Designed miniproteins, single chains, continued (5). Designs and how they scored, part 29

Each design is a single chain, and the fold is of that chain. pLDDT is the mean over its residues in the fold that is shown.

## One batch from the design tools (miniprotein)

Design m17041
Fold by ESMFold2-Fast:
Structure m17041 (fold): chain A 79 residues (1-79)
Amino acid sequence: PEQLAENLLKKGEEAEKNGDYQTAGDYYRMAGLIYYNELKDYEKAAEAFEKAHRSYEKAGMTDQAERSRKLAEEARKKA
């Protein structure tokens, strides 16, 4: 699960470089969920959800951005 989460973060970074902010947000959110639910690494989960929030904002996906922001806040409280 850890290597999968790291791979998803790299795919998110690649999507950002290509200007595909929706895809970047999706990869970052998936990585955050693995860190949060499977690895209990709340600090890395928060960082991933914060990246998802920013990517969804750039994509104009307001609902996804707000959900990712709330997930990041929840992860920060557990870190």
Scores: mean pLDDT 88

Design m17042
Fold by ESMFold2-Fast:
Structure m17042 (fold): chain A 86 residues (1-86)
Amino acid sequence: MGSAERELEELLEETRRVVEEVEELVEEGRYEEARRLLREMREKVERRYEELKELRRMSPESERVFKEVFERLREAERRVEEAEAE
């Protein structure tokens, strides 16, 4: 099926790997690196989201995937903030 479906699947997998890496960085006290990794991933996801909207390729399935990705990134950002505050 379409290129968009493959792109979304890759985006979900990449997000999972980024979140796992962030958790490891947090455990090591490497908060600056964790924040940078999350920021880079968030910017990549936001650009793709905007692109799909402009191209009228945003489906209900795509919207659900992007919501899942943004939620996972937000949760990881919260964990970094909480750990850094300790």
Scores: mean pLDDT 80

Design m17043
Fold by ESMFold2-Fast:
Structure m17043 (fold): chain A 64 residues (1-64)
Amino acid sequence: SDFESLKYEATVLAAELLAAGKDEKAREVQKLIQKATELYKQGKVDEAIALLKEAIELAKRELA
């Protein structure tokens, strides 16, 4: 699913932030993933996907 693919990408990027010593930003990304997962469990699929996209963009911006 789109959700699972985006969750995987966000999780990988959070790990890359940790490897780069960017612990605070990694925690922000992880919190967004947790919130998105909870929204997905509630059936709020579009909101969950939007948060994962935000997490990915935040991580990519920090790693650039």
Scores: mean pLDDT 88

Design m17044
Fold by ESMFold2-Fast:
Structure m17044 (fold): chain A 55 residues (1-55)
Amino acid sequence: SMNEAEVKILELIDENKDDPIDVLLEKVRELMDQMNVPKEKQEEILSDVRKIKES
């Protein structure tokens, strides 16, 4: 299940609110790599993160 990865990604976003979007996205990608999230899923999650930051 990827639910734990999603929770950790949300925690990372909260901890790094002051970071620029590009820096935040790189940190999220690094976390997903460490958790063995497939690259196709990584792209979907990164797109969602961008939308969250734009709202």
Scores: mean pLDDT 76

Design m17045
Fold by ESMFold2-Fast:
Structure m17045 (fold): chain A 81 residues (1-81)
Amino acid sequence: GEAVRAALRATSDELIAKHPELKEAVEQALGAAERWIDRGELDKGGIIAMMVALATAMEQGKEDLAPEVIRAILDALERAR
């Protein structure tokens, strides 16, 4: 749990350093990821995929879709199990 959170935070810091305007969206994604980690349903690969998808959505000017993208990724990860 904690080791995964630390790795996620480090990856998030790298994304924010390259794209400072993603800070708020990344923090929202971190909150969602932490809930799934607490449930034992999200691995490191899934967390990285969420961050990449969020960064892509922001770069394409699709900030309004970030919550839906996060939800879709979490749903897909749950179904894959």
Scores: mean pLDDT 59

Design m17046
Fold by ESMFold2-Fast:
Structure m17046 (fold): chain A 57 residues (1-57)
Amino acid sequence: SAAEAERLKRQQEIKELIARAMELASQGTRLAKENRDEAERLYAEAQRLVTEASELS
């Protein structure tokens, strides 16, 4: 149905945002010992994406 298709599309968008956020958080974790400022920026960007995903839920 159309409603089901819309829900699946929204779920896909959420998954993509979460996957991107996890990638950035992983990069931040790797950089935390070498460059804390850059790690903080990556974490902030990851949080922004998670917030965007929550808005779609």
Scores: mean pLDDT 86

Design m17047
Fold by ESMFold2-Fast:
Formats: C-alpha cells, sequence, structure tokens
Structure m17047 (fold): chain A 61 residues (1-61)
C-alpha cells in the first residue's frame, strides 16, 4: 500500500496500479482499497480510472 501511494504521489500511475493489483491478489484487500481511495482522491483522470478498476476487481474477488 505505502509503495503504491508513493508511486502515485510521484505520478507513476503504472507502478501504483501494479502494486495495487498485487496487494489485491495477495489478499491485502485493505491495502488495495487504500490505494484505490488515494488514486480516486487525486482527481487526475488516469488515476481515477485505475481506482475504478481496482474497486471493481475487489468487488469481484
Amino acid sequence: AEEAIRAAEAGDYERAQRLGLRAAFEGDFEGARRVAEYLASTGEPTAVRIAEGLLALLESL
């Protein structure tokens, strides 16, 4: 979670997405949700789309 949020703060949305997905698949649903909430809070279109994808994935797992 922390590394993904740091990547997002640096504008590295691809890394933030990879780390968020890894957290979800490792069963760290809380960490993945925190990443998605941070990305959604940025208001940046790419980050918001990644957040929506992560939340949809968490609902399907």
Scores: mean pLDDT 81

Design m17048
Fold by ESMFold2-Fast:
Structure m17048 (fold): chain A 80 residues (1-80)
Amino acid sequence: SEEERRRAIALFAATVIEAEAQLLLDKYPDNEEIQKLAEEIRTLVKQLREAIDSGAPLEEIDALLDQAVKKLNEARKLAE
């Protein structure tokens, strides 16, 4: 179904965002602001995975995904 496809896409996006947050944390260990944002992203990804696993509404999944992407973009802007 479209809903199943959307959940699968969100799970894939969660994996990519998590990897990118880890990469930022590894590349900028002395940048406290990037480290804080990377940890916030990891927390949002954990919440996103839990929402997907629990069968939460797509609105909740989309909101968590949007927040994670926004934080990732903020961190990227700080990465020089």
Scores: mean pLDDT 87

Design m17049
Fold by ESMFold2-Fast:
Structure m17049 (fold): chain A 68 residues (1-68)
Amino acid sequence: LAIAHNNLGLALQSLGRLDEAADAYKRALELDPNFADARNGLGQVVAALLELGRHAEAGEQMRYLGSL
């Protein structure tokens, strides 16, 4: 269920577990590639990674979003 994975992503993001949050959002997008909330959530993870200076990880997630 795409919404369950999106909700997991939101919870992990709120805990600062950005890599796990990204994985949960990507799982939601595997189930529903048009799931706007999950795309938006993954975008927020990218923004947070960039703010933290974690550019390599942000780049990986940006490449995934660009492949959709």
Scores: mean pLDDT 85

Design m17050
Fold by ESMFold2-Fast:
Structure m17050 (fold): chain A 65 residues (1-65)
Amino acid sequence: MTPEEIQRGIELAVEAVRRALENAASNPYVTEEEVRALLRREVELLRERYPEYQELVDRVEEILA
């Protein structure tokens, strides 16, 4: 993976996290708790598989707090 690809991935992932949480707040078919649980699982997987995405992991953890 190139640094350019990593940066693009981080921006897209942060945007997706924000949209998922906002949609959960207004969507009766998806609970905010379910979305947060899924995002936390993905963050833990990213931390182990892609150490270059540490910055993304930190940002997502901050959003999920």
Scores: mean pLDDT 75

Design m17051
Fold by ESMFold2-Fast:
Structure m17051 (fold): chain A 68 residues (1-68)
Amino acid sequence: AAAILAAATAALSAALSALGVSPVAQALAIAKATADIAAALAAGQASAIPAIVAAAIALATALKAAFN
């Protein structure tokens, strides 16, 4: 569980850094993603990996649109 959360937040951080997002905006986006993924994992959804991945992609897409 913690490993999936760490990998997802690391990937999001790397993507936001590559897009030139400010450290403050990056921290806020990571905090939101971390909370959403942690909530899904806390609900006992060990097999919810596809849903977690979809949520991360949707967040990344929304952030890219907001900064373009």
Scores: mean pLDDT 64

Design m17052
Fold by ESMFold2-Fast:
Structure m17052 (fold): chain A 60 residues (1-60)
Amino acid sequence: SEIDELIEEIKELIEKLPLPVALAGEHELRQLLSQKPNMSEEEYKKKLERMKESIEKLLA
């Protein structure tokens, strides 16, 4: 699914970060994944997209 692809992209970006930042990113992603039942699919996707953008900016 589009959401599953987005999660995989985020994981790949996290792997490119320095270890302490990567650990923080992994923690944030795990928290977001655990919140899925408490939000709409659209809101969940937007939060994942924002996380991806934030990590891309750190890698720039």
Scores: mean pLDDT 82

Design m17053
Fold by ESMFold2-Fast:
Structure m17053 (fold): chain A 69 residues (1-69)
Amino acid sequence: VAEALAGRTLTPEEGKVLHLLLANQGKVLSEEEIAKKLGMSRSTVRRALDRLEALGAVKRVPGGYELAE
């Protein structure tokens, strides 16, 4: 179901964060890890994660974020 979101309108930053989490399905990534891997600021990553969580694509868990489905 998360793959179905690939066809939805996302910003480049949101798309990069989603793609990274899809590549790491079943693994929890912190904001710092995502920011470092994608070369983005933590605030940019947080905004992207907030949007993706609102879309049901990611979920917040202890230690960071992971793919919802």
Scores: mean pLDDT 76

Design m17054
Fold by ESMFold2-Fast:
Structure m17054 (fold): chain A 59 residues (1-59)
Amino acid sequence: SALKQQIQQLYQQTIQQLQQLKEQAKKEGLSQAEIAAKEQQLSDQLQEQIDQIIEQAKA
C-alpha cells in the first residue's frame, strides 16, 4: 500500500541520518553516551513521524 511505501521511505531517511550521526561523532569526538542519546532521539522522531503518517491516512 502507499502507506507502507511512505513508512519504508521514512526508515531509509532515518538510516541516512544515523550514518551522518556516526560520521559526525567520529569527526567531533562524541562519547558513546552522547551517540546513544542522539540515536534515541532519532528513534523517537521516527516513531512520531510514523504515527503522524498513520493518523493522516485515517483522515
Scores: mean pLDDT 81

Design m17055
Fold by ESMFold2-Fast:
Structure m17055 (fold): chain A 75 residues (1-75)
Amino acid sequence: KKAAQQEAALLLDEVIDHKKASVEQARELVTLLQKAFNSKDPSVKQEYIDKLVKMLRDLGVDEATIQQFRDLLNS
């Protein structure tokens, strides 16, 4: 749903700001989030989710926030 995509985008903007992610990291995170939401193939969608989660963990994002992204992406 559009609402889940908007909520995930806003949450990602907060993460980017709070973690002081670089412009390159921010661009990659936004791209991965968009690709995950737009993927119709479950295997391709999961690949983008896994890449997004890895980048979030590398930035020090907590597991509760990562779970919020997973819930929004699978809604």
Scores: mean pLDDT 83

Design m17056
Fold by ESMFold2-Fast:
Structure m17056 (fold): chain A 57 residues (1-57)
Amino acid sequence: MRDLEEARRLIEEVRRRLAAGADPQDLWEEVRERAAGLNEEARRLLSTEVNRLIAES
C-alpha cells in the first residue's frame, strides 16, 4: 500500500473534522497513533500538514 496516499487521506479527514468542530488536540493524538505504521516520509508529511491545519484553525 502507498503510505503517502494514506497520509493524504488522513490529512483530508483532519481538515474535515476540524471544520466540524473536532478538538485539535484529541485529533492530533488520534492521528499520531494511526500514523505509527506509516513510513518515515508519510509520517513527516502528515505531521507537517496536520500541525499547520491545527495552527490555522
Scores: mean pLDDT 78

Design m17057
Fold by ESMFold2-Fast:
Structure m17057 (fold): chain A 59 residues (1-59)
Amino acid sequence: KPPSEEELKKIEELMKTESEKEWLEVSLKVRKLVEEGKVEEARELLEKWLEREKKRVAE
């Protein structure tokens, strides 16, 4: 069952790091986009998050 907007916000509040909050938000948005058939938008969202995470790890 896909989480509601309220559930998503509550989960984000419980996350301790910005990286973890961002990943949770991205993964839920990707799931919703895939369910709507917007696979390309889901892929772009994942790639943008991955690129930001690579920069964080590299620096």
Scores: mean pLDDT 71

Design m17058
Fold by ESMFold2-Fast:
Structure m17058 (fold): chain A 80 residues (1-80)
Amino acid sequence: SSMDEKRRELVIERFRELLSKVFSEEAVKEIVEVLREHLERMLQAKTDEERRAIREEAQERLEEIAKKEGVELPKELLFL
């Protein structure tokens, strides 16, 4: 459990560094929150169908943030 949490935080930190090159600090914080929630929900999901729905929801939220900021979503975020 604690090892999985540490791994998730490392992934989030890498994304934060990448996103900070193209997004505002405010947008980066919002995206990081979406990513953290997404990873936690994925761990709770019991079926591939549930995981797909969770991914689609996260992608929609990320697209809305990018649209608000006037920035194109990095391709990497489309494969969450």
Scores: mean pLDDT 77

Design m17059
Fold by ESMFold2-Fast:
Structure m17059 (fold): chain A 68 residues (1-68)
Amino acid sequence: SARERLRRLLREAGLSDAEIDEILGLPLEEQRRRLEEMIAWWREQGAPESRIRALEEALRIVDEEIRR
C-alpha cells in the first residue's frame, strides 16, 4: 500500500516510528507541507543524498495520493 511505502521511505530517511506515525496521522496536504519543509531543512544542513532522496520519493507518493 502507499502507506506502507511511505513508512519504509521515512524510516530510510532516518525518522523514528513515533515521528512517522505523527506525520502519517496528518491530512495529506499537511503531510506534503511537512515533507517539503523537511527536505528544505535537511538540504541546508548538508544531509546525505540518500536521506534527501528518500524524502523526495515520499513526497512523490503523497502527491500521487492527493492526485496531484
Scores: mean pLDDT 84

Design m17060
Fold by ESMFold2-Fast:
Structure m17060 (fold): chain A 90 residues (1-90)
Amino acid sequence: MSAEELAREAERLLAEAERTGDPSLVEEAARLALRAAGDLYLAGRRDEALALLERTIARLRRLSANPALAEAAEAAVAALERARDDLRAS
């Protein structure tokens, strides 16, 4: 799966999580977003990797307003923020 396909699937899962209240979809979306960002970084597309992480963090912060998703979304934000900071330091 390409980085673009992974990013698109992550966005689809987050939209489904918002609709269903299923925190497992947030966890899977975060995993796919991290993999997509890693693949972009390894391809020399660092700015695109950072933009993906920042966009996904913003989306997850909005989802944390839903009590069913809050814990999973906050954990996902923490993981993506660590990845973003690591990429900025690289």
Scores: mean pLDDT 89

Design m17061
Fold by ESMFold2-Fast:
Structure m17061 (fold): chain A 100 residues (1-100)
Amino acid sequence: MKEQVEPLIKQLKDEDVGVRMKAAGELGKIGHEKAVEPLIEVAKDYKDEVVRVRQAAARALGEIGHEKAIEPLEEILKEKEKFDKGTVAAAKEAIEKIKK
């Protein structure tokens, strides 16, 4: 389980959008704390990342349920104008899942 996380974290930076989305989803299912910081980076990448991948990363943070993701996700809500509505919605849902 722990060793499986490292290849998936690397896949979050893959050239293929589908590979990045799948990596985010798998990291969410595994629930390992090591994935939290990399997923935060992806979810907050409003300049270069595709909206579907950002949304997948935000949802994965909710599935992992680690409290250290709360503040970065709240930053997405605070900066709504920089993010698409889907990413903002995913961040809001993730915060609710983590808090309760």
Scores: mean pLDDT 82

Design m17062
Fold by ESMFold2-Fast:
Structure m17062 (fold): chain A 73 residues (1-73)
Amino acid sequence: NAETLLEKGNKLYKEGKYDEAIKYYEQAVREAGGDTELVARALENLAKVYEKKGDFETARRYRNAAESYRRRA
């Protein structure tokens, strides 16, 4: 499920496997369905990964998307 995918992404993030973490977070966003808080959490984690990769523009876009999803809940 989406929560399990987010957990797998978090484990990969802690291991420094950022590209693999991105794949799991992207899947969590797709599988979260109507769970806007879970989508927001996955989008925030995507922002953190892109910051670690030095892609601050992509990170800002994901943070803005996460905020939008929280306002929908």
Scores: mean pLDDT 86

Design m17063
Fold by ESMFold2-Fast:
Structure m17063 (fold): chain A 62 residues (1-62)
Amino acid sequence: KLEKILQLIGEILRLIGEIYDLELELEKAKEEGNEEKAEEIEKEIKKLKEKQKELLEQLKSL
């Protein structure tokens, strides 16, 4: 069970990094006035945050 906990933590940390990178891209898109690109990035961030929530719930169930 410890092995699975460590695996989930690793996946969560990776997602945090991906979300951070996308938030930087979102800020850039907003500065450029590219509303369409900003909306696409916001959708991706939302998907990753939902996945992060799922992994956290899995971690709690262990």
Scores: mean pLDDT 84

Design m17064
Fold by ESMFold2-Fast:
Structure m17064 (fold): chain A 74 residues (1-74)
Amino acid sequence: MLTEEKLKEMEKAVEEYLKEGGDVERAEVARKAIEKARKEGMTELEFLEELQKLLKGEEETKKALEKLKKNLEK
């Protein structure tokens, strides 16, 4: 199950992405995925699958997810 610590790390990654001038729409998708993971007690694998589904595996969206993926790898 994703820990609160990992969820907070992912939230920080989204905040950093926005501070760098990131796309607000992509940030909203990431935040919704994090919130869903928190509510449903998702595993790291389930969370990655949910993000991929929400962003439909597009190449541009894959790069946005790489910053969040680093928090799951640790």
Scores: mean pLDDT 68

Design m17065
Fold by ESMFold2-Fast:
Structure m17065 (fold): chain A 62 residues (1-62)
Amino acid sequence: SMEEEEKMIETGRLIAEAGREAGLAEEAGRVIRHGGEQLIKKGFERAGRAGIELGEEAIREA
């Protein structure tokens, strides 16, 4: 549902930020990538891409 997708996006962003600061960037990247893939498949391409990009950025900084 729309509410579920929005929560997934927000959670992904929070995890990416927390992961970077806590040194969990790799884990954060995986979680966001999974969320992004699901959002893209359901027609939320821009939101999913943002999640994946945040995850990739977190992994690169690790």
Scores: mean pLDDT 61

Design m17066
Fold by ESMFold2-Fast:
Structure m17066 (fold): chain A 95 residues (1-95)
Amino acid sequence: SEPEAAEVAAQARNNLEEMTPEDAAALLRALAEALERAGRHEQAEALRRIAEEVRGLTPAEARGAAIGALEAVGRGASAEEILEAARAGRARGAA
């Protein structure tokens, strides 16, 4: 499921500009399921946490958080790094 997770992340990047908070949450949940199947339980839990949070954000903040999380997952980052990348991305979207 690591290759599946990478495909989901790559496909999402093509649509990031048009992504709603609900789309961002759905994408992060799909990626979490792929990571869960790959045995990456901590990373999957981090993405589920971010998915819950982005539904309450503005579109720009939600896109920023999703971009940060996707880039971190693509680099093979830890759960904590994914959470930090999402927070940084959210902040960039808010500015």
Scores: mean pLDDT 81

Design m17067
Fold by ESMFold2-Fast:
Structure m17067 (fold): chain A 59 residues (1-59)
Amino acid sequence: MSDEELYKEAKEIVEELLKKGVSPTIAVLQTAEELSRKYGIPFEEALKLAIKAAKELLK
């Protein structure tokens, strides 16, 4: 999976959680955990993607 595909999925997960009324902080943490678990990427890298996605969605 490309970095672009990972970022797209991160945005979709964060957006869905925000629509459900989850706070941005919790949405970021849950998104990072899910990406790390599904794709075997380090939690730190998944967290960076989730933070970037949340910043874009909250502009």
Scores: mean pLDDT 82

Design m17068
Fold by ESMFold2-Fast:
Structure m17068 (fold): chain A 61 residues (1-61)
Amino acid sequence: DASESLRKLIEKLKERLKNSKTADQKADVAEASLLVSAVAKALGDEKSAEEARALEEEALK
């Protein structure tokens, strides 16, 4: 299931952000989160799209 896979990916990205120490690592998480949000929105998975968007915003701080 694509939506379940997206949720798993978002959880992994949250863990990566928690462990990110450099600007490059945070930028990687932000970029991946943006892509996941776009894919989730295209699939109609609003919950995953919102979670990925929030993660992107957190990573870009």
Scores: mean pLDDT 81

Design m17069
Fold by ESMFold2-Fast:
Structure m17069 (fold): chain A 89 residues (1-89)
Amino acid sequence: SEEARRLMEGAVEALKKAVEYFKKGNRSEASSYATAAGILAVAAELLDDSPEVRKVRELIQEAMRAIDAGDIETAENLVKEAEELVKKM
């Protein structure tokens, strides 16, 4: 669905900002953007329960956990994978 894709695009952009703020040492801003990404991804799955949307939500939640753990390299790789899948939605 168009609405689910737009929400997922928003979630990916929020995760990119979370990574940017983490790299700048702004841990609280990074956490806020990661939380926003999770909310958007869950909202997208509520609108569209397709396997494709579920897979993107799983990648976003895994990226959020990587950011929380300080594993920014893993988070960046997961964000890139999620972004490529959203482009195919």
Scores: mean pLDDT 88

Design m17070
Fold by ESMFold2-Fast:
Order: structure tokens, then C-alpha cells, then sequence
Structure m17070 (fold): chain A 60 residues (1-60)
């Protein structure tokens, strides 16, 4: 998967997290896991979406 596609998925995941749409968030994560074959890219995606979720929890 290319970095440009990764950036779009990260942006979509962040938007879903911000909207509180857990179902959409899960769908995006699952799509990334299915399409991202590179360990580095998958790890970066997971870290960025996890950080967004943790930031929301810390802000609550």
C-alpha cells in the first residue's frame, strides 16, 4: 500500500474517532489491515489511530 493511501486512511480513522463512530472506525482499521502488507506502514497506521484514541480519552 502506498503512503498516500495510508495518509487517507489515517485521516478517515481520525475523523471517525472524532465523530464517535466506532463502527466506521473499525471498518477503516480492518480495511487497512487487509490492504497494508508492509509491517512498517501497518505499524505506523496503528500507532497514529491509537494515539488519536488515547488523546480523546486523556481529554475526557
Amino acid sequence: MEQEELDKLVAEARAAIDAGDEERYRSIVQKAQDHIKDTELLHRFSREVLAAREARRAAA
Scores: mean pLDDT 76

Design m17071
Fold by ESMFold2-Fast:
Structure m17071 (fold): chain A 56 residues (1-56)
Amino acid sequence: SSQQMQIVDRQVQSLGTMMRTDPTQARMYYDNLRKSSSNWDTDSQNHFDNNMDQVV
């Protein structure tokens, strides 16, 4: 859904910021997002995976 994709985009931006300021916290945040992604729709999961390929 469009709402879920917007949430994913915001979360990816937050992760990017955390990777610069606190890499350890960024790893935990990423792990939590990965676990949460299993509950998302397929389009949102693909969007997250594509964004992670560019950030991580």
Scores: mean pLDDT 74

Design m17072
Fold by ESMFold2-Fast:
Structure m17072 (fold): chain A 80 residues (1-80)
Amino acid sequence: SLEEKFYELVEKINELVNEIEEKADFEKYSEIGKKVKEKYDKALELFNEGLENKDEEKLKQAIELLEEMKKELEKKLKEI
């Protein structure tokens, strides 16, 4: 389901953020963490709207944002 996919992506993003926290200096982690929080808050807003209104398009948009975040974090982790 779209809900299961959203939660799986949240778990993977949390794993990536934890790895970045362990490997990056404070300045790099702080910058990445701020951007992650802003994008995550937007994805969560879309996800909640999708659930409340039974809007599959909003659920898909939330998932797409999380997939983009996962890809960016994987790229950042390789650069550290």
Scores: mean pLDDT 83

Design m17073
Fold by ESMFold2-Fast:
Structure m17073 (fold): chain A 74 residues (1-74)
Amino acid sequence: AKKKIEEVVRLAREAAEAAAAGDLATAARLDEEALKLLEELYKETGDEKAVKEALGRALEAVKALAEAIEAALA
């Protein structure tokens, strides 16, 4: 579980770095990978409300970044 969370954080950081460098295509790809992995973690999370809530907030942040990248490319 922790390793998957660390991977999501790594992908999100790399996506942010790519976006800052102007590489929106790489940022979008990395953000999509982070989103997929985060959705898997959210589904696997049991009755631990605090963990599920934190994952939900992270999922919303990743979705917002994806929407911002798509808007910038339009």
Scores: mean pLDDT 71

Design m17074
Fold by ESMFold2-Fast:
Formats: structure tokens, C-alpha cells, sequence
Structure m17074 (fold): chain A 56 residues (1-56)
């Protein structure tokens, strides 16, 4: 349940990076998507960090 929501946030981050968005723009998209799904800012930041690590 929560894992599915985290996966949606991660997909939003990946899609934004593929669209050429900056780290700051991707972080904003991640925070907005997480808020829409009822996730905390802490969960959003964790997903953002994980996506950045995976792309490095």
C-alpha cells in the first residue's frame, strides 16, 4: 500500500529527470506528488534521495 505510493513518487521523479528538469524542479515535483498521495515530506525526501542515488 505505502510502497505503491512511494513507487508513484519515484516514477514522477524519473519522468521529470527524463524531461530535462533540474534537481530543484524534480524535488518540487516529488514533494507535490507525495502531498497529493498523502505521504509525508520525510517520505518524499527519502524517495528523492533514492532516485538521485540510483541515477548517479
Amino acid sequence: MKEGKLARVAKAALDAYLAGKSDEEVRQIVLETAKELGLSEEDAERVFDAVKAALA
Scores: mean pLDDT 80

Design m17075
Fold by ESMFold2-Fast:
Structure m17075 (fold): chain A 62 residues (1-62)
Amino acid sequence: MEAELKELLAKAEANGVSVEQVKEAEIARAVAEEFRANPALTPAEVARMMGKRLGYSTSALP
């Protein structure tokens, strides 16, 4: 697996949570960081962009 996936898996196993829960936390944190770095982006755009990177699909966002 890629280094990123390996880190997510290791963290999930160490904390006894699922990879999906780790990805959810990553998305929340990444959205906040991206929005701070580029406040011109809408939250919907940031969430979609981060979800795409992490393999989530977003149907609709406000």
Scores: mean pLDDT 64

Design m17076
Fold by ESMFold2-Fast:
Structure m17076 (fold): chain A 119 residues (1-119)
Amino acid sequence: MKELAKYLKELAEKTDKPIIVVADRETFDELSKELKELIDKGKIYLVPLDASDPERLAETLAALKRYLEENKDTIVVIVGSPELRAAVRAALADLPNVKIIEVDGDLEEFRKKLEEAAK
């Protein structure tokens, strides 16, 4: 978790693009503490997802998609189970100008994708 927070802080310093982090509740709670200053400054937005509540998950994904249709230069970081990441990716598949980065356990690949997205 600390490494993920470190890379997100580094991304926020390298780009003026909005950053949205979509995460399960447990990851959301940890990142909210680590990234509080950046959240308070509006540089990072955290969106909690609950895979155990399909109706709320669908509503949250619909709201996220609508936001991204208006804010096309946004960087979206997805942290969670393979199932959660697949659901978010599917919901955002029609948005070609949004940079989507998934955390799949390879933190070096993740860091490289963040550096490419910062351009």
Scores: mean pLDDT 78

Design m17077
Fold by ESMFold2-Fast:
Structure m17077 (fold): chain A 64 residues (1-64)
Amino acid sequence: SEKEMDERIAKQVEKALKEGDWLAARLAVSSAVSSGMSKEAAERLKKIAEEHGDEETAEIAARG
């Protein structure tokens, strides 16, 4: 389901940010929002990025 995919993407982004892999996090968020991710799911990715101090990933999520 879409909700299960959103949850998987959120976990992938959080893992990348925890590991310091900023490029993987930004590519995952950019791909998700470009694929028509819901505004609520994109806002969640923005919050995850903000919590990990990655303002660029948060900005990419906000543009979706």
Scores: mean pLDDT 83

Design m17078
Fold by ESMFold2-Fast:
Structure m17078 (fold): chain A 61 residues (1-61)
Amino acid sequence: MKKVIEARAEQVAALLKAGKTPEEIVRELPSITDEELDYLVEKGLITPEQAEALRAARAAR
């Protein structure tokens, strides 16, 4: 579990650094979970606002 979360976190961080929108990130990673988003925020890799945008984009499908 933790290793998978880290791999997903790195992918999400890379997409955000590349300037991808939350909608683009969710299309690339449709299986993104709340646990993965919480991990990213806790590690300081994304902001709480970015995490909320990703949750909203995921829910809009």
Scores: mean pLDDT 75

Design m17079
Fold by ESMFold2-Fast:
Structure m17079 (fold): chain A 96 residues (1-96)
Amino acid sequence: KLEEEIRKAAQEIKDTLEKYKDNLFELEVFLALQRIRLFVADIPEEVVEWAKKKLDEGYSIEEILRDLVEKHGLSVREARDVVLYVETEKLIEKLK
């Protein structure tokens, strides 16, 4: 079911952020790699900006993932990559 896939993707995001949370250099490298993944998958910039806005408004990772899949037509993997990018960027901003 979609709910199980979203739950697993959300956990993968949280685990990845926890692993890199204290290392600015590794976060910046990871951000660059995620940017490449989004480009290769041809994810529109409007979708990435939408996800950033929803995260800033306090929506949960699970809610954003669901809407990316249902509203924006992304695969769960693509939605995970978008949220990982946005969350990594936000975490880097907090460390500066």
Scores: mean pLDDT 83

